# Designed miniproteins, single chains, continued (2), part 7

Each design is a single chain, and the fold is of that chain. pLDDT is the mean over its residues in the fold that is shown.

## One batch from the design tools (miniprotein)

Design m4212
Fold by ESMFold2-Fast:
Structure m4212 (fold): chain A 85 residues (1-85)
Amino acid sequence: SEIVELAERALQYLKEGKFDEAEKLVKEMIERIKQSTDLDDLLAAQRILEEILKVAEKSGNKKVVELATEGIELADRQGALLVTR
């Protein structure tokens, strides 16, 4: 899953203090989430984004906090649409 791989790489960059690289990957992940129809990928991405949010909040990186929050909300909305018949 490309979305999950992007999320995991972004989390790794954040833990390494590479905030610009992490921000870029979170932005790419958000664009992929907008086009995703895979519920398992969306759930996995949401979980990793929640971890990204936690790490970004501890580091005071407001840009990544905003992006991670947007990604979590978007993944939740997309997932809800996919389970509604």
Scores: mean pLDDT 82

Design m4213
Fold by ESMFold2-Fast:
Structure m4213 (fold): chain A 68 residues (1-68)
Amino acid sequence: AFDAEVDAGVAVVQLAVYLTAARNKGDKKIEEVARKYLDEVDRAFAAGDYDAMLAATKKGIEEIKKLE
């Protein structure tokens, strides 16, 4: 249980790094994708659903990698 929370936290930080990098480069497409999935992560976190939080983060990273 605690390991899932740690994994979710690490994944969220990775997604936040993508958002920051996209903003610095002016890459609006990657910024929009990162924001969309960070919003899903925030909703899952508010619900205490760490599995949904991790799944949303992984989907966001996958979509960003497809745009690179």
Scores: mean pLDDT 77

Design m4214
Fold by ESMFold2-Fast:
Structure m4214 (fold): chain A 56 residues (1-56)
Amino acid sequence: SVEEVKNEMDVELVDGLAQLQRQARQQGWSRDELKQRAFELAKKQQKLLDERLKEV
């Protein structure tokens, strides 16, 4: 269902953001670099959501 797809994508986004925060701490990324990578992740997840919604 549309609602299940959205919920799964929200979980994937949250997990992805948590992973980026861990990588930022490990690799010493700046706040701006973390923000840019988070923005790119969000854009990528939005495209995947749009594609998955076409299947339901």
Scores: mean pLDDT 79

Design m4215
Fold by ESMFold2-Fast:
Structure m4215 (fold): chain A 90 residues (1-90)
Amino acid sequence: IVEEALKLLDETVEKLKKVADKKTYDYLVRIYDIAKEKLKENKDNEEAIKRILESLIDYEEELIEKYKDNPELVKVLKEHIEKIKELLEK
């Protein structure tokens, strides 16, 4: 689950680079780097990993509202949320 979550974060960061301005991209990369760090620190704690991913979904839903004027960015965030939800169901 950790390796899959980290891969999804890296793929999402790559997609965001194409749809976000530099300032927004730099901000989002910092958020995702924090999430990656938390996942790595908790790699042996499945319950903590699930809580981190659920918190990330909640935060990404707030980001969708914040960036609603950028539909391409919103699409990338929604796709990431769906993929994390699918990962949590396994």
Scores: mean pLDDT 81

Design m4216
Fold by ESMFold2-Fast:
Structure m4216 (fold): chain A 81 residues (1-81)
Amino acid sequence: MSPLEIKRAAMREFVERVLELSKSMPLEEAIREASEEIIKELEKQGRKDLVELMKVVEKVLLGMARRNPEVTLRFLEHEAK
C-alpha cells in the first residue's frame, strides 16, 4: 500500500469516528476523542508520521469547529464520502 493510500485510510477512519461520536456529543469533544483514540493506536504501531499528521488535522478541525460547528460538520460529511 502506498504512503498516500495509508494516510487517506487513516484520515477516513478518523472522519468516520468523529461523525459517529458527534451524534452523542458536541463536535469539538468528538474531534478530541476521535483524535486521541487514533493517535494511541498509531503510536502503538510506531507510525510517527501519521501521529504528527493527526495532531495537525486535530488542531485545524478544532479551530474550524470553534468558529462554526455547522460548517465543520458539513465539511467532515463531504470528506467521509
Scores: mean pLDDT 80

Design m4217
Fold by ESMFold2-Fast:
Structure m4217 (fold): chain A 97 residues (1-97)
Amino acid sequence: KKTAELLKKAAEELEKAAEAAKKGDMEKALEYARKALEYVQKAIDESEDFELQVELTLLGMGISILIKSIEKGTISPEEAAEEAKKLAEKLRELAEK
Protein backbone atom coordinates (compact mmCIF):
# COMPACT_ATOMS: atom_id res chain seq x y z
CA LYS A 1 0.00 0.00 0.00
CA LYS A 2 1.18 3.58 -0.77
CA THR A 3 0.18 4.50 2.82
CA ALA A 4 2.57 1.84 4.23
CA GLU A 5 5.48 3.35 2.23
CA LEU A 6 4.70 6.83 3.62
CA LEU A 7 4.60 5.44 7.19
CA LYS A 8 7.98 3.72 6.68
CA LYS A 9 9.45 7.03 5.43
CA ALA A 10 8.00 8.87 8.45
CA ALA A 11 9.56 6.24 10.78
CA GLU A 12 12.94 6.57 8.99
CA GLU A 13 12.90 10.38 9.45
CA LEU A 14 12.07 9.98 13.19
CA GLU A 15 14.91 7.44 13.53
CA LYS A 16 17.24 10.06 11.99
CA ALA A 17 15.80 12.67 14.41
CA ALA A 18 16.60 10.34 17.35
CA GLU A 19 20.20 9.84 16.13
CA ALA A 20 20.70 13.60 15.64
CA ALA A 21 19.26 14.32 19.12
CA LYS A 22 21.61 11.72 20.71
CA LYS A 23 24.53 13.66 19.17
CA GLY A 24 23.13 16.95 20.55
CA ASP A 25 22.25 18.23 17.06
CA MET A 26 18.81 19.60 17.90
CA GLU A 27 18.57 21.62 14.65
CA LYS A 28 18.91 18.38 12.61
CA ALA A 29 16.53 16.58 14.99
CA LEU A 30 13.96 19.34 14.39
CA GLU A 31 14.42 19.13 10.59
CA TYR A 32 13.91 15.35 10.55
CA ALA A 33 10.90 15.53 12.92
CA ARG A 34 9.24 18.08 10.58
CA LYS A 35 9.81 15.76 7.58
CA ALA A 36 8.28 12.87 9.54
CA LEU A 37 5.17 14.98 10.25
CA GLU A 38 4.83 15.78 6.50
CA TYR A 39 4.88 12.05 5.67
CA VAL A 40 2.27 11.29 8.39
CA GLN A 41 0.00 14.04 6.99
CA LYS A 42 0.38 12.57 3.46
CA ALA A 43 -0.45 9.10 4.83
CA ILE A 44 -3.66 10.47 6.42
CA ASP A 45 -4.65 12.07 3.08
CA GLU A 46 -3.96 8.82 1.13
CA SER A 47 -5.72 6.51 3.61
CA GLU A 48 -9.35 5.39 3.20
CA ASP A 49 -9.23 3.57 6.59
CA PHE A 50 -10.93 5.73 9.24
CA GLU A 51 -9.39 3.77 12.17
CA LEU A 52 -5.90 4.24 10.70
CA GLN A 53 -6.61 7.96 10.07
CA VAL A 54 -7.49 8.39 13.79
CA GLU A 55 -4.31 6.57 14.93
CA LEU A 56 -2.17 8.64 12.52
CA THR A 57 -3.80 11.88 13.73
CA LEU A 58 -2.82 11.02 17.32
CA LEU A 59 0.75 10.14 16.25
CA GLY A 60 0.93 13.40 14.24
CA MET A 61 -0.05 15.29 17.40
CA GLY A 62 2.78 13.47 19.25
CA ILE A 63 5.29 14.53 16.57
CA SER A 64 3.94 18.13 16.72
CA ILE A 65 4.45 18.19 20.51
CA LEU A 66 8.03 16.90 20.02
CA ILE A 67 8.68 19.63 17.39
CA LYS A 68 7.34 22.41 19.68
CA SER A 69 9.31 21.07 22.67
CA ILE A 70 12.55 21.17 20.63
CA GLU A 71 11.73 24.68 19.28
CA LYS A 72 11.09 26.02 22.82
CA GLY A 73 14.06 24.16 24.36
CA THR A 74 11.79 22.44 26.92
CA ILE A 75 13.07 18.92 26.10
CA SER A 76 16.56 17.46 26.64
CA PRO A 77 18.42 15.80 23.72
CA GLU A 78 18.12 12.42 25.49
CA GLU A 79 14.35 12.84 26.01
CA ALA A 80 13.90 14.00 22.39
CA ALA A 81 15.79 10.92 21.13
CA GLU A 82 13.66 8.58 23.29
CA GLU A 83 10.37 10.20 22.17
CA ALA A 84 11.35 10.15 18.47
CA LYS A 85 12.31 6.45 18.75
CA LYS A 86 8.96 5.55 20.40
CA LEU A 87 6.99 7.41 17.72
CA ALA A 88 9.04 5.69 14.97
CA GLU A 89 8.29 2.24 16.49
CA LYS A 90 4.53 2.98 16.48
CA LEU A 91 4.66 4.13 12.83
CA ARG A 92 6.52 0.95 11.82
CA GLU A 93 3.87 -1.17 13.60
CA LEU A 94 1.07 0.62 11.68
CA ALA A 95 2.93 0.15 8.36
CA GLU A 96 2.66 -3.66 8.85
CA LYS A 97 -1.18 -3.45 8.87
Scores: mean pLDDT 87

Design m4218
Fold by ESMFold2-Fast:
Structure m4218 (fold): chain A 98 residues (1-98)
Amino acid sequence: KEEKIKELEAKYREHAELANALRDTDPEAFRRHAAEAIKYMLLGYGEITGKEELYELADELEADLLAAKSDAEFEEILRKTEKKVREILKEEIERARA
């Protein structure tokens, strides 16, 4: 479990850094790496928290991105997924901080 979490964190960081670096030079590569980063983040937090909703979001993200027919739709899917993750994790963070 701990080894898997570390592997997922490493992949998240790698793709997040690549997405940030490529944002202005390669928008397609930016979107691909941003999607991978969010997916690995979802899987990592799913392993940490055991929340099934995070695994479901990872699957939904892959399906929604594959079905996206425009750049605007692709970007919107990524933003909505990130917002949902923050909402799911807010309760966990608040409990840990209390």
Scores: mean pLDDT 75

Design m4219
Fold by ESMFold2-Fast:
Structure m4219 (fold): chain A 87 residues (1-87)
Amino acid sequence: MSAEEREALELLIEASLLLMQASIARLMGDEEEALRLEKRALELAIEGYRKLAEAYRAQGDEEKAKHYEEEARLYEERLREVERQLA
């Protein structure tokens, strides 16, 4: 695993932990806090997937690079929805 892949995975782990915290906040009835935590998690996940795409492209793995670019795009769409709910 490259250093770039490791950094990306660290971002994705942090995003996963924030999504768990968002779920707990929602169970506690704090929808605004849940949305803020989800927004932060999505921002980290997008950064992580983009870094994975760059790492795989540098290795010549265009198929994996495209896959992670598409994952980042889907998370960007979800982020726009969350931002709309917070506005």
Scores: mean pLDDT 87

Design m4220
Fold by ESMFold2-Fast:
Structure m4220 (fold): chain A 58 residues (1-58)
Amino acid sequence: MVADEDLSEEARKELKEIERRYLPLILRAARAGDQATMAALQAEATAESQAVIDRDLA
């Protein structure tokens, strides 16, 4: 289990960059009812975030 406070500052910065990049696109797709685009963006954001967490925690 990963708590925000357990991640390095570098990992948190990378997660914030991912959120900044994907969040507005995901929210726009959600507002438009575009479930396919929202799901694809969520999957990409999740994969990038998980890679950052895995790399940071080793």
Scores: mean pLDDT 77

Design m4221
Fold by ESMFold2-Fast:
Structure m4221 (fold): chain A 94 residues (1-94)
Amino acid sequence: SHMLEEAIEIIEELLEKVEEIRRETGDRAVGSLVGLIRRLLEEVKNNPEMTVEEVIKGLEAIRDYAREHITNEEVLERVLELIEEAIKRLKELA
């Protein structure tokens, strides 16, 4: 699906930006988010029948994890902004 290929690109861009925050901050919870985003990316790549709506639900779960586990408010704000922008871009595909 062309929409799923665009969804993969959005998640890859999100992953790169969250990995940058992890490198800058050394935040352990951000490290865990990198793992969760990478896992979602692999799931999307390995399941061509996955819908954009299912990808959005995956990112919403990752967003909820960020809210629960990132204790530094500035780091949390940066991460949430990136995830929410990715969700917004995916909703424009759906």
Scores: mean pLDDT 89

Design m4222
Fold by ESMFold2-Fast:
Structure m4222 (fold): chain A 115 residues (1-115)
Amino acid sequence: MSRRELLEKAIEKLERILELLKRLVEEKDPKEMVELAEEILEESGELGNLALELKDKETLQLTIDITMTVLPLIVSKSITGEEPSDEVMKKVKEKAAELAKRTEELIKRYREELE
C-alpha cells in the first residue's frame, strides 16, 4: 500500500472515530455508551495498525489513549454484567471530548500532507 493510500485510509478511520467520540460525549443511555465504546475500540484498533505502517507516533498514542478511555465501559458490561456508574460515564465523556479535538487536529495534518 502506498503512503498516500495509508493516509487516505487513516483519514477515513479518524473521521469515523471522531463521529463516534462526538456521539459518546452526547449519549445519556449507558447501554448505548457501551455499544459506542465497542465500535470505537474496533475502529481504533484498525487505526493503530495504520499508524504502525505510517510510523506515526502521535496517531498511535491517540489509539492507546482512546482504548484506555473506552475500555472501562466495555469491561463493566461484558465482565461484571453491570451498567457503568455515573462517575465512570462522566469521566469517559470528559476524556472523549479531549480525544475528539486531538482527532480533528490529526485529520487536518493528514489532509495537509495529501495536498
Scores: mean pLDDT 86

Design m4223
Fold by ESMFold2-Fast:
Structure m4223 (fold): chain A 94 residues (1-94)
Amino acid sequence: DLERLERAARRAVELAGGALNQAGLEFLIISASSKGLPREEAKKLVDEVLKEAGSTALNVDALVELGQRLVEKGLSVEQVAEALITAGKAAGRY
């Protein structure tokens, strides 16, 4: 569900204090891998979205795109939302 992914992406960026940089995206890869997606596949999707964005950090729209690709690879929307929020928390400083 696009609305759920957008909400999770917005929350991840909020928790991270800005766009998810390479460190935050590494936490996303680890979280997605822990939910059953092969780590190599998760990393490939992150690298593809970073290349498309022309950036080293992913904003809300880019994270929604990444989230949709993670769902296409077999993760549930709930698993992707959890992975995004986990990455945001791990990247963030309070």
Scores: mean pLDDT 85

Design m4224
Fold by ESMFold2-Fast:
Structure m4224 (fold): chain A 71 residues (1-71)
Amino acid sequence: SKEEAEKSLLESAEYLMKVADEAKTAEQLRTQARYVEALSKLAESLGLEDTAKYLREVAEELFRRAEELAR
C-alpha cells in the first residue's frame, strides 16, 4: 500500500540521516545525500509528492553541509 511504502521510505531516510550526523568527511555526507536523493525519486515514482519534496530538501541540505565541510 502507499501508506506502507511511505512509512518504509521515511524510516530509511531517518536511518540515512543518523548516519549523516556521524559523518566525518564531505564524501561521507555526499554518499548519504545521494541515497536520500534516490529515495526522493522513488517516492516521486510512487506518487508520494509531499514525501518526495521533503526527501529532496533533506538531500539538498546534506549536499550543502558536505560542501561546507570540504571548505
Scores: mean pLDDT 88

Design m4225
Fold by ESMFold2-Fast:
Structure m4225 (fold): chain A 97 residues (1-97)
Amino acid sequence: MDELVAELNREIEKLPFEEQMVAGAALLSVEVQYVITKKAIEKGDVETAKEGLESLKRIAEQAIRLVEKYSPRVAELLRRYTEAVIKELEEDIKKAE
């Protein structure tokens, strides 16, 4: 995952400034929701974690759709990152149940 985030940031840096701001904001929205959901799992709040996972899926779809207009490459990397994060959270929630 760290390598994928590094690749994402490198590809975003290649975009024009305005597109970098949009892509950066999209990535940040996914990362914030991941942290919120992970904290809910750590607290044993399975219900909040499930809600956070559903929010993350929605935010990820919106972020990918938004950045695809500027860079199919950044959108593909963001899709891979969000798929990996969603899979991790789904497995962590199953273990917490």
Scores: mean pLDDT 85

Design m4226
Fold by ESMFold2-Fast:
Structure m4226 (fold): chain A 82 residues (1-82)
Amino acid sequence: DPLERAYRLLLQMASLDPNAPARVVPLAAQLLEEYAATHTIPPGAEGALAVEAYREAVENYEALKDVEVSPAVLARLERLRA
């Protein structure tokens, strides 16, 4: 599952960035799901897309922090954190 690999990379990046706001990972995951809903993920692009989503969530945090995160996104993150 390309999205599962991307989510695992988001969680790994967050573990290396303890100063990032707690909402960065859910927001980045939401951006990935929105991209995947409208675009085919190119072969091998999962890692690059995860890095881009994390960077966007960090750099644009104040503009994105109030964006609604899907319950399905939150459920996937909770499952993968276990």
Scores: mean pLDDT 80

Design m4227
Fold by ESMFold2-Fast:
Structure m4227 (fold): chain A 58 residues (1-58)
Amino acid sequence: SMVDEASRQIIEKGKEYGWEELGRFAARALRDNAERMTDEQIREATQNILDSFDRFAE
């Protein structure tokens, strides 16, 4: 599912930057709220989380 793919991507990105616990927490929060979200909102939330990790690389 979209949530499973997003969760996996968030956790992987978190591990890449050494923030795996934060990544797991963010992925869990997304999954827990996904039932109340549209596909568009899930995509936006996922991108915002990934962008946050990318900012740590700068």
Scores: mean pLDDT 80

Design m4228
Fold by ESMFold2-Fast:
Structure m4228 (fold): chain A 110 residues (1-110)
Amino acid sequence: SEELKERMKNLVKFILTVLKGYLPPGAKTLTKQQAIDALKDIAKGLGLDISDETIENMVNEVAEKYNSDELDLEGVLELAMKFLKEIYKLEGIEVSDELLEEVKKELLEE
């Protein structure tokens, strides 16, 4: 459990770094298209079998939840957590919502 949490935190930090890299200078929010492009780059770079449609659906779900066409830091973090869950699903590991909440809490306390 603890080893898995640390691996998850490191992967979320990596995902967040790539997502934040798509932010234009001075921008506080990512557009849906910038978020989609960032996640597609991660999936291709890591050789992950995640379809473009799955990525687009994840970004749309987060945007709908926050009633916004742009993702702030909270939306970007939630997107990173959803993408993490999808990555582990490819390995046959279903990450519980409780474990995702623990990882998110620990990251926010750093």
Scores: mean pLDDT 84

Design m4229
Fold by ESMFold2-Fast:
Structure m4229 (fold): chain A 88 residues (1-88)
Amino acid sequence: SELFKQEVTPDEKLKAILEKVGITRDTVTVEEAIGAIFEYVRKENLIDEKTAKINLKGTELGEIFGVDEIPINDIDKVIEAIKKHTTF
């Protein structure tokens, strides 16, 4: 969709997550930001296979989401978090 190709400017908190997965550009697409968040989740081993949730409590990513956990496939919550931590 057009939303996924939208270029956005991450705030300092989201930029820190992007940098940990090798993205240092001032702008990213929403699609790239989604991919970066899931790559961060993978690298930091945040997936709980028993509950099918991402454990965010006490993590830098948890500060971005503002919640302790999300379902592993909840793309809408990921998009909402990106919108709160980016400008157009």
Scores: mean pLDDT 85

Design m4230
Fold by ESMFold2-Fast:
Structure m4230 (fold): chain A 87 residues (1-87)
Amino acid sequence: MEEAEKTAEAIRAIVEGKPVDLSGLTEDERIIVEGVRRMLAERDRKTPTLEELKFSYETSLALMRLEGVPEEKIQEFKENFEKKLKE
């Protein structure tokens, strides 16, 4: 049960573009998390348009607010996304 919660947190961090803590996960759970990371990376490699990236960003912010993610974590996501857009 504790491991399932950590897996869910790791997947959420990947979706939010945050650093992922894989410590305390089983080998099978790490495979699942890495699979999700790969799928998201493959989507990114298709080179979405700037408009698609902005829409995805706005949607992600709305979802994080609906899920009650702390403002500090939302701010980290904003800074990471803005850094990618500048580079």
Scores: mean pLDDT 66

Design m4231
Fold by ESMFold2-Fast:
Structure m4231 (fold): chain A 73 residues (1-73)
Amino acid sequence: MKEVTLHASPAQRRAVGAAVAEREPFLVQGPDGAPLFKEAPATEEEEREALQRLAEALAEAAEALGVPYTVGE
């Protein structure tokens, strides 16, 4: 699995998290601004797919907002 790490201020990280939560119907913005799953995935396969989609959405939102990021494993 790929993990996206944002190299930005807390305010910029919250902005990216909010943008991802708005675009993805299965995500909501958490109390600290991080995206969270609206409903827990029912299966391990759904969880894996949801986490991959989240990583891709975070990278795309960071690019759109001009926020630097790295992709790790």
Scores: mean pLDDT 70

Design m4232
Fold by ESMFold2-Fast:
Formats: sequence, structure tokens, C-alpha cells
Structure m4232 (fold): chain A 77 residues (1-77)
Amino acid sequence: MSPRMQEIIEEYQRIMKEAHANLSQEERQALQDRIAARFTAYVEQHRLDPDAQPEEALEQVYRIFREEYEEALAKLA
């Protein structure tokens, strides 16, 4: 596993731990739906092929995931 892949996995686990502690299942589902929609739009706009460019696809979906969850968590009191 590359150092970058390991970094993504570790950060994903940290964000998900905070999300499970602070967000409802419904809120997490809404974030997941937004992430999926944003990634689909990115793929279409940039003509990204996830099967041919898996590392780029992973970086972009992770960026979108991080932005959405960090924004949601920052809005919590």
C-alpha cells in the first residue's frame, strides 16, 4: 500500500469516527448522497474514467468526502 493510500485510509477513519459520534444516520446518508452527486458531476465534467484512472478517482472522491464531512462537522455546536 502506498503512503498516500495509507494517509487517506487513516484520515477517512478519523472523519468517520467523528461523524458517527456527532451526526445522525439520516445526516450521514444525506452527506453520502451529496458526495455521490458531486463525484458523478466531476467524472462527467472532467471525463474521468475511474476504471482507467483509479488513483485519480480515489483522490477526487476523497477530496469531496473530506470537504462535505468537514463542513458538516464544523457546523455542529
Scores: mean pLDDT 80

Design m4233
Fold by ESMFold2-Fast:
Structure m4233 (fold): chain A 93 residues (1-93)
Amino acid sequence: MKLEELIQKLKEAVEKNDIPGLVEAARELVRYLASLPDEQRKEVAKLIRENRETLEKAVEILKKSKDPLAQMVAEALRGLIERLEKEYEELEK
């Protein structure tokens, strides 16, 4: 699934402190999550929860960047993560 590839790229960029790579991977992840079909949301939300720590580190690194694009991507990514976590909680009761 493309989501696993994007999370792996984010993890590698976080470990290397590669801001340009992190911006690229995070932008792709945001676009993927925004266009996600309803049928896949539960599975994706579960994977987001399992990788929460890596995603939070990515957001923090992007927020510290002086690049306005990096900051915008960080806010978009954080918002999508929060929405998917709420959707997963509702589905699990």
Scores: mean pLDDT 76

Design m4234
Fold by ESMFold2-Fast:
Structure m4234 (fold): chain A 72 residues (1-72)
Amino acid sequence: MKELSPVAKRILEAIKSGKLEPGQKVTKSSLAEFFKVSQSTVSEALKELEEAGLLEKKKEGDVTYYEVKEEA
């Protein structure tokens, strides 16, 4: 497994733990608001997670969101 940045690790754990608002899609904007970081920082962390195979990028209409990819 590739070493994750602290922000990427925190984002993954928050998504897995359901700490984000219930019923909301995980988007760059929602993550930036939740972690109080820039969208650029979130974008970089999401790229790390996608490269590691831990997140899958999905698109529905004009909304881009992310889901955890995990085979236990």
Scores: mean pLDDT 74

Design m4235
Fold by ESMFold2-Fast:
Structure m4235 (fold): chain A 55 residues (1-55)
Amino acid sequence: SADEAIAALHREFAAEVQRIKAEAEKNGWSPEELQARLNEARRRYVARLDAIRAA
């Protein structure tokens, strides 16, 4: 169902944010690099969410 797909996408996005933050700490990313990566992940999440809602 769309609701289950959305729930799965929310969990995937939360995990992706955690991975990005961990990678930033591990590799000493600048605040600007971290923000850029988080913004990219958010854009992908919104696009996928919109696609699920449109189907």
Scores: mean pLDDT 87

Design m4236
Fold by ESMFold2-Fast:
Structure m4236 (fold): chain A 85 residues (1-85)
Amino acid sequence: MIDEILKEIESLLSKTTDPKVKSYLQWLLERVKEISKSSKEEREQLIGEMLIDHQQLRDFYNIDSDDASKIEQLLQKLIDWLESE
């Protein structure tokens, strides 16, 4: 499941022409890779920190509503993965 999330982020990154959205997606990809390598106990904390940073970065980059929707869906999949174990 986490590998599918990583592939989806990489796919979005390859299709994005906006440098700001690309920088945001690169940050997100790095955070998800860290979460995938972390212990189970660390994952909840790392996801929480990522969600806080996500809100700040989304506002800073003024991400378009369509791209924001896709990113929110990826974040929901990550949360669902954490909860399903």
Scores: mean pLDDT 73

Design m4237
Fold by ESMFold2-Fast:
Structure m4237 (fold): chain A 79 residues (1-79)
Amino acid sequence: IEKAGELAALTVALSLAQLGMRDKVPEAYRRALEAVKKSNGDVDKAKEAIEELLIELGVPKEDARRIAENAGLVIKGVL
């Protein structure tokens, strides 16, 4: 469970870096890790929380949804 959260948070961080939002990477990593932890194995809740935090950080809705979907696949694939 902890490794899945770390990998999902890393996926979010790398995606933001690729979008040129490197300044937001530390906060996005921390918030994504917390979102996965609070979801207690519920992939859909983790995806929704990650999408919302990305939108709050200024990520376009289309990119936020794609990044959250990828993070969800990582959580599901390693659990």
Scores: mean pLDDT 81

Design m4238
Fold by ESMFold2-Fast:
Structure m4238 (fold): chain A 94 residues (1-94)
Amino acid sequence: SAAARLLAVLTAVGQAMQAAAREAGLSPEEAHAVVDAALERLRPKSPAQRALADALRGRRLSQEEQELVANSPEAAEALVAEFRALADRRRAEK
């Protein structure tokens, strides 16, 4: 189902961001700030990226938005890349 595929995407993105935060040596508070910043940067770029960002903030997606995110792996890749870049920057500022 689209909902199951969306859950798989959200799980994979969450795990990738947690791994990147650990690699960068971020505290949980710093990791949360980086997530918020990455989601804000992602939202204006595409409908799939906006839907993914909103789902990670707890908004329930429509069936069409669930299919859009599930069929747009580039949105998840863009979010993880943005998170890694911001996490590395925050580590460098310590």
Scores: mean pLDDT 82

Design m4239
Fold by ESMFold2-Fast:
Structure m4239 (fold): chain A 77 residues (1-77)
Amino acid sequence: SKEELLRLMLEELRRELIEAGVPEEVAQAIVDAVEPLVLAGDFDGALATLRAGLLRHLPEEVAERLVAAFGRALDQL
């Protein structure tokens, strides 16, 4: 289902944030902030929220790669 695909995408996002060096609790907080926006179809808001969260913890280049990858995943829905 679409809901199952969205859940898997958010679980994958959390994993990638942790692998990139975001603390587990912070990665979960970012995913929790992004989830309601994704479920509402506010993909621009979701990407902006993700970018803002990542820039507090990661270099800009790494943050932008993760945002771009998530944006491409959302475009496949």
Scores: mean pLDDT 87

Design m4240
Fold by ESMFold2-Fast:
Structure m4240 (fold): chain A 77 residues (1-77)
Amino acid sequence: MEKLRKAAVLTTAGMLLAIAEAFEKGKENPVKSDVPFTGDQDVDLKALDTLIEKAEKEGYDVAAELFRKARELVEEA
């Protein structure tokens, strides 16, 4: 439970940072209707991988780092 809570907080922070950086750069918001915490570890890891790829592609390095840390916590849960 604690690891999944930390993963959720890190994912939310990463999403907010990605939105802020997209706004600052005049780019499209990289956050879409992906649901990273369904309770299925495989689905949740896949969603986080998608968020990492999107953040890295757009150059949102801090958001990508937070998503990677969240992914590690989901794997450990």
Scores: mean pLDDT 70

Design m4241
Fold by ESMFold2-Fast:
Structure m4241 (fold): chain A 87 residues (1-87)
Amino acid sequence: STDARVKALLEEAIELIRKGKGKADQDLIDYAKMLLKYIEEHGSPEVQKLAREALELIDKREVSNEEMEKAIALLEEAVKLLQEQKK
């Protein structure tokens, strides 16, 4: 289902941001941004809003560790919303 795919991509984006933050690896952050753009197009409206807010935090030339942590928290909330909708 689309929700299962969106959830998997959210979880992958979270891990990419965590790894990119820890290793200062911009390629991992850029890959996470690509996944978030897909989620903005295919997620539910609530999930799309959280993905967009997370993308806005990390779609900057210089991203602070605090902004990366906020982005991760927003994406973790989106994962929880999808888990609550699963029968």
Scores: mean pLDDT 79

Design m4242
Fold by ESMFold2-Fast:
Parts: C-alpha cells; sequence; structure tokens
Structure m4242 (fold): chain A 55 residues (1-55)
C-alpha cells in the first residue's frame, strides 16, 4: 500500500502535513469572505501538492 511504501520519517512528515492541510481547510470552510476563502482553498491545494511531492 501507499502507507507501507513510506519510511518512518516520511510517515511522520506526511501526518504532520495532513494535520496542517486539514487545519487550513477548516479555516477556509469557516471563512465568510468569498475572495479570502478562495485564496485559502488555493493554499490548501498548493500544500497538498507539495506534501505529495515531498514523499
Amino acid sequence: SFWDSLTPEQREAFLAGLREIRALHAQADAETDPEKRGALYREVQARAQALVASL
């Protein structure tokens, strides 16, 4: 599986990255300004891509 292919260091980094992305996504969902919300969702996408690229 994907998880089984990771080193212990990669697993820790992946989980940390997921926590950061989830927190940012929750912030985006709570944002009432559509422009600011859009910017936060774009940051979520960028961080998700960076996380995958770091594996």
Scores: mean pLDDT 83

Design m4243
Fold by ESMFold2-Fast:
Structure m4243 (fold): chain A 72 residues (1-72)
Amino acid sequence: SALDKKALEEANRLAAEIGEALANGDIETAKKKLEEMKELIKRAEEEGVSQEVIDKMREAVKQGEEAIEAAE
């Protein structure tokens, strides 16, 4: 699905940006990008992105939350 592909590409971009922010010690930017990922998930659910892709995005959010907590 084109919707699934677009959602995965945006999610991968945000995950990379969270990782880069954490590597630079920029916890505030990492938190902002994590919130952007949560908003992307809400839009993806509304747009009919597949549950498999939504589950992968939610797993990325969980990993990001744990990484941010460990950095604080």
Scores: mean pLDDT 86

Design m4244
Fold by ESMFold2-Fast:
Structure m4244 (fold): chain A 60 residues (1-60)
Amino acid sequence: DVAEALALIYVAIGNLLYERGEKQSAADAYKKALDLLKENGVKNQDLIEYIEKRRKEAEA
């Protein structure tokens, strides 16, 4: 699934940005991953919940 693979790339970018202290940029990357999954009808709920959790942590 190309959309899921691209979303995982955005998650990896978000994780890297978060580790570097760039929390707002990390949150943006996680949001892009979620938007990509939603627009392509990906129903991997575990992945969606994981990314949503990481986004909330980055926004805190």
Scores: mean pLDDT 83

Design m4245
Fold by ESMFold2-Fast:
Structure m4245 (fold): chain A 85 residues (1-85)
Amino acid sequence: DRKATLERALEVARPEIEKALELGWLEPEVAEELLKLLDEAEKKVESNPEEAEKLLREMTRLALEHIAKKAREKGLDFSELSPIP
C-alpha cells in the first residue's frame, strides 16, 4: 500500500521538522523550505506516488544535512540526536 506508506512517512516527517525547528536544530528559512517540499509531496501522493516518495526522501536528506551542520556549529556531537548507537 504505497499511498498509506507515504501518508505515514509524511505524518512522521512533519513533527520531526517542527521539533527540530523548535529545538533550534534548523534555521526558520530551512524549516519553511522543507515544509513547502512536504506540502508538494503530499499533493503528489494522489497523482504520482513515486514523485511524492522521491520528494520526501530528498527533503529528509536535506533536513538531516542541515541538522548535522547545525550540531557542528553548536559544538554538539551528532550522537546526542540519537539515543542509541
Scores: mean pLDDT 74

Design m4246
Fold by ESMFold2-Fast:
Order: sequence, then structure tokens, then C-alpha cells
Structure m4246 (fold): chain A 95 residues (1-95)
Amino acid sequence: SMAAELERDLALIAEAEAELRAEIEAAGVGPDDPLTRAQLIAEAVAEILRRANELGLPDEEKVRIVAEFLERVRAGEPLERAKELALRRLEELAA
């Protein structure tokens, strides 16, 4: 079911956002500022979601694009490249 997949994807994104926020707060006094990478990921996700909203994309597309972005980042793809690919995908879906 597409609805069950979307619900699972939304739950995964919510968990990832919660973990990212906890990591950002925990890292705030760290000696080498691991906060910077977590903050950049959070900022990229926010930019992707903002752009998707501007383009009028449905929630299911937003969830899938954010999940794809996070998977690329976890696979070791450079943050800026993963973000560019996500933003490009949003434009293609809106066309």
C-alpha cells in the first residue's frame, strides 16, 4: 500500500529529524564542533522542504525526496551534491 509506505517514510524522517536535533544539542560543547555537519544537514533538509512547498508538491513527494537526500548523504555523497540533486528532482517533479 502506497499509504503504508508513506506513513513509514514519514516516521523515518521524523526519527531522523529528532536524532539530528539531539545530536546538534549534544555536540554544542564538543571540542571539534561535530555540530557543523549535523547543522548543515538540517539546513539542507529545511531548504529542500521549503522549495518543495513553494513548488506545491504533495507531502508524499517531499517525503521521498528528503529520504533520497538522506540516503545519499549516509552513502558518503558530498552534502552540497546531494542537496543539488534533491533540488533538481523537485523541479523535474513540478514541471
Scores: mean pLDDT 73

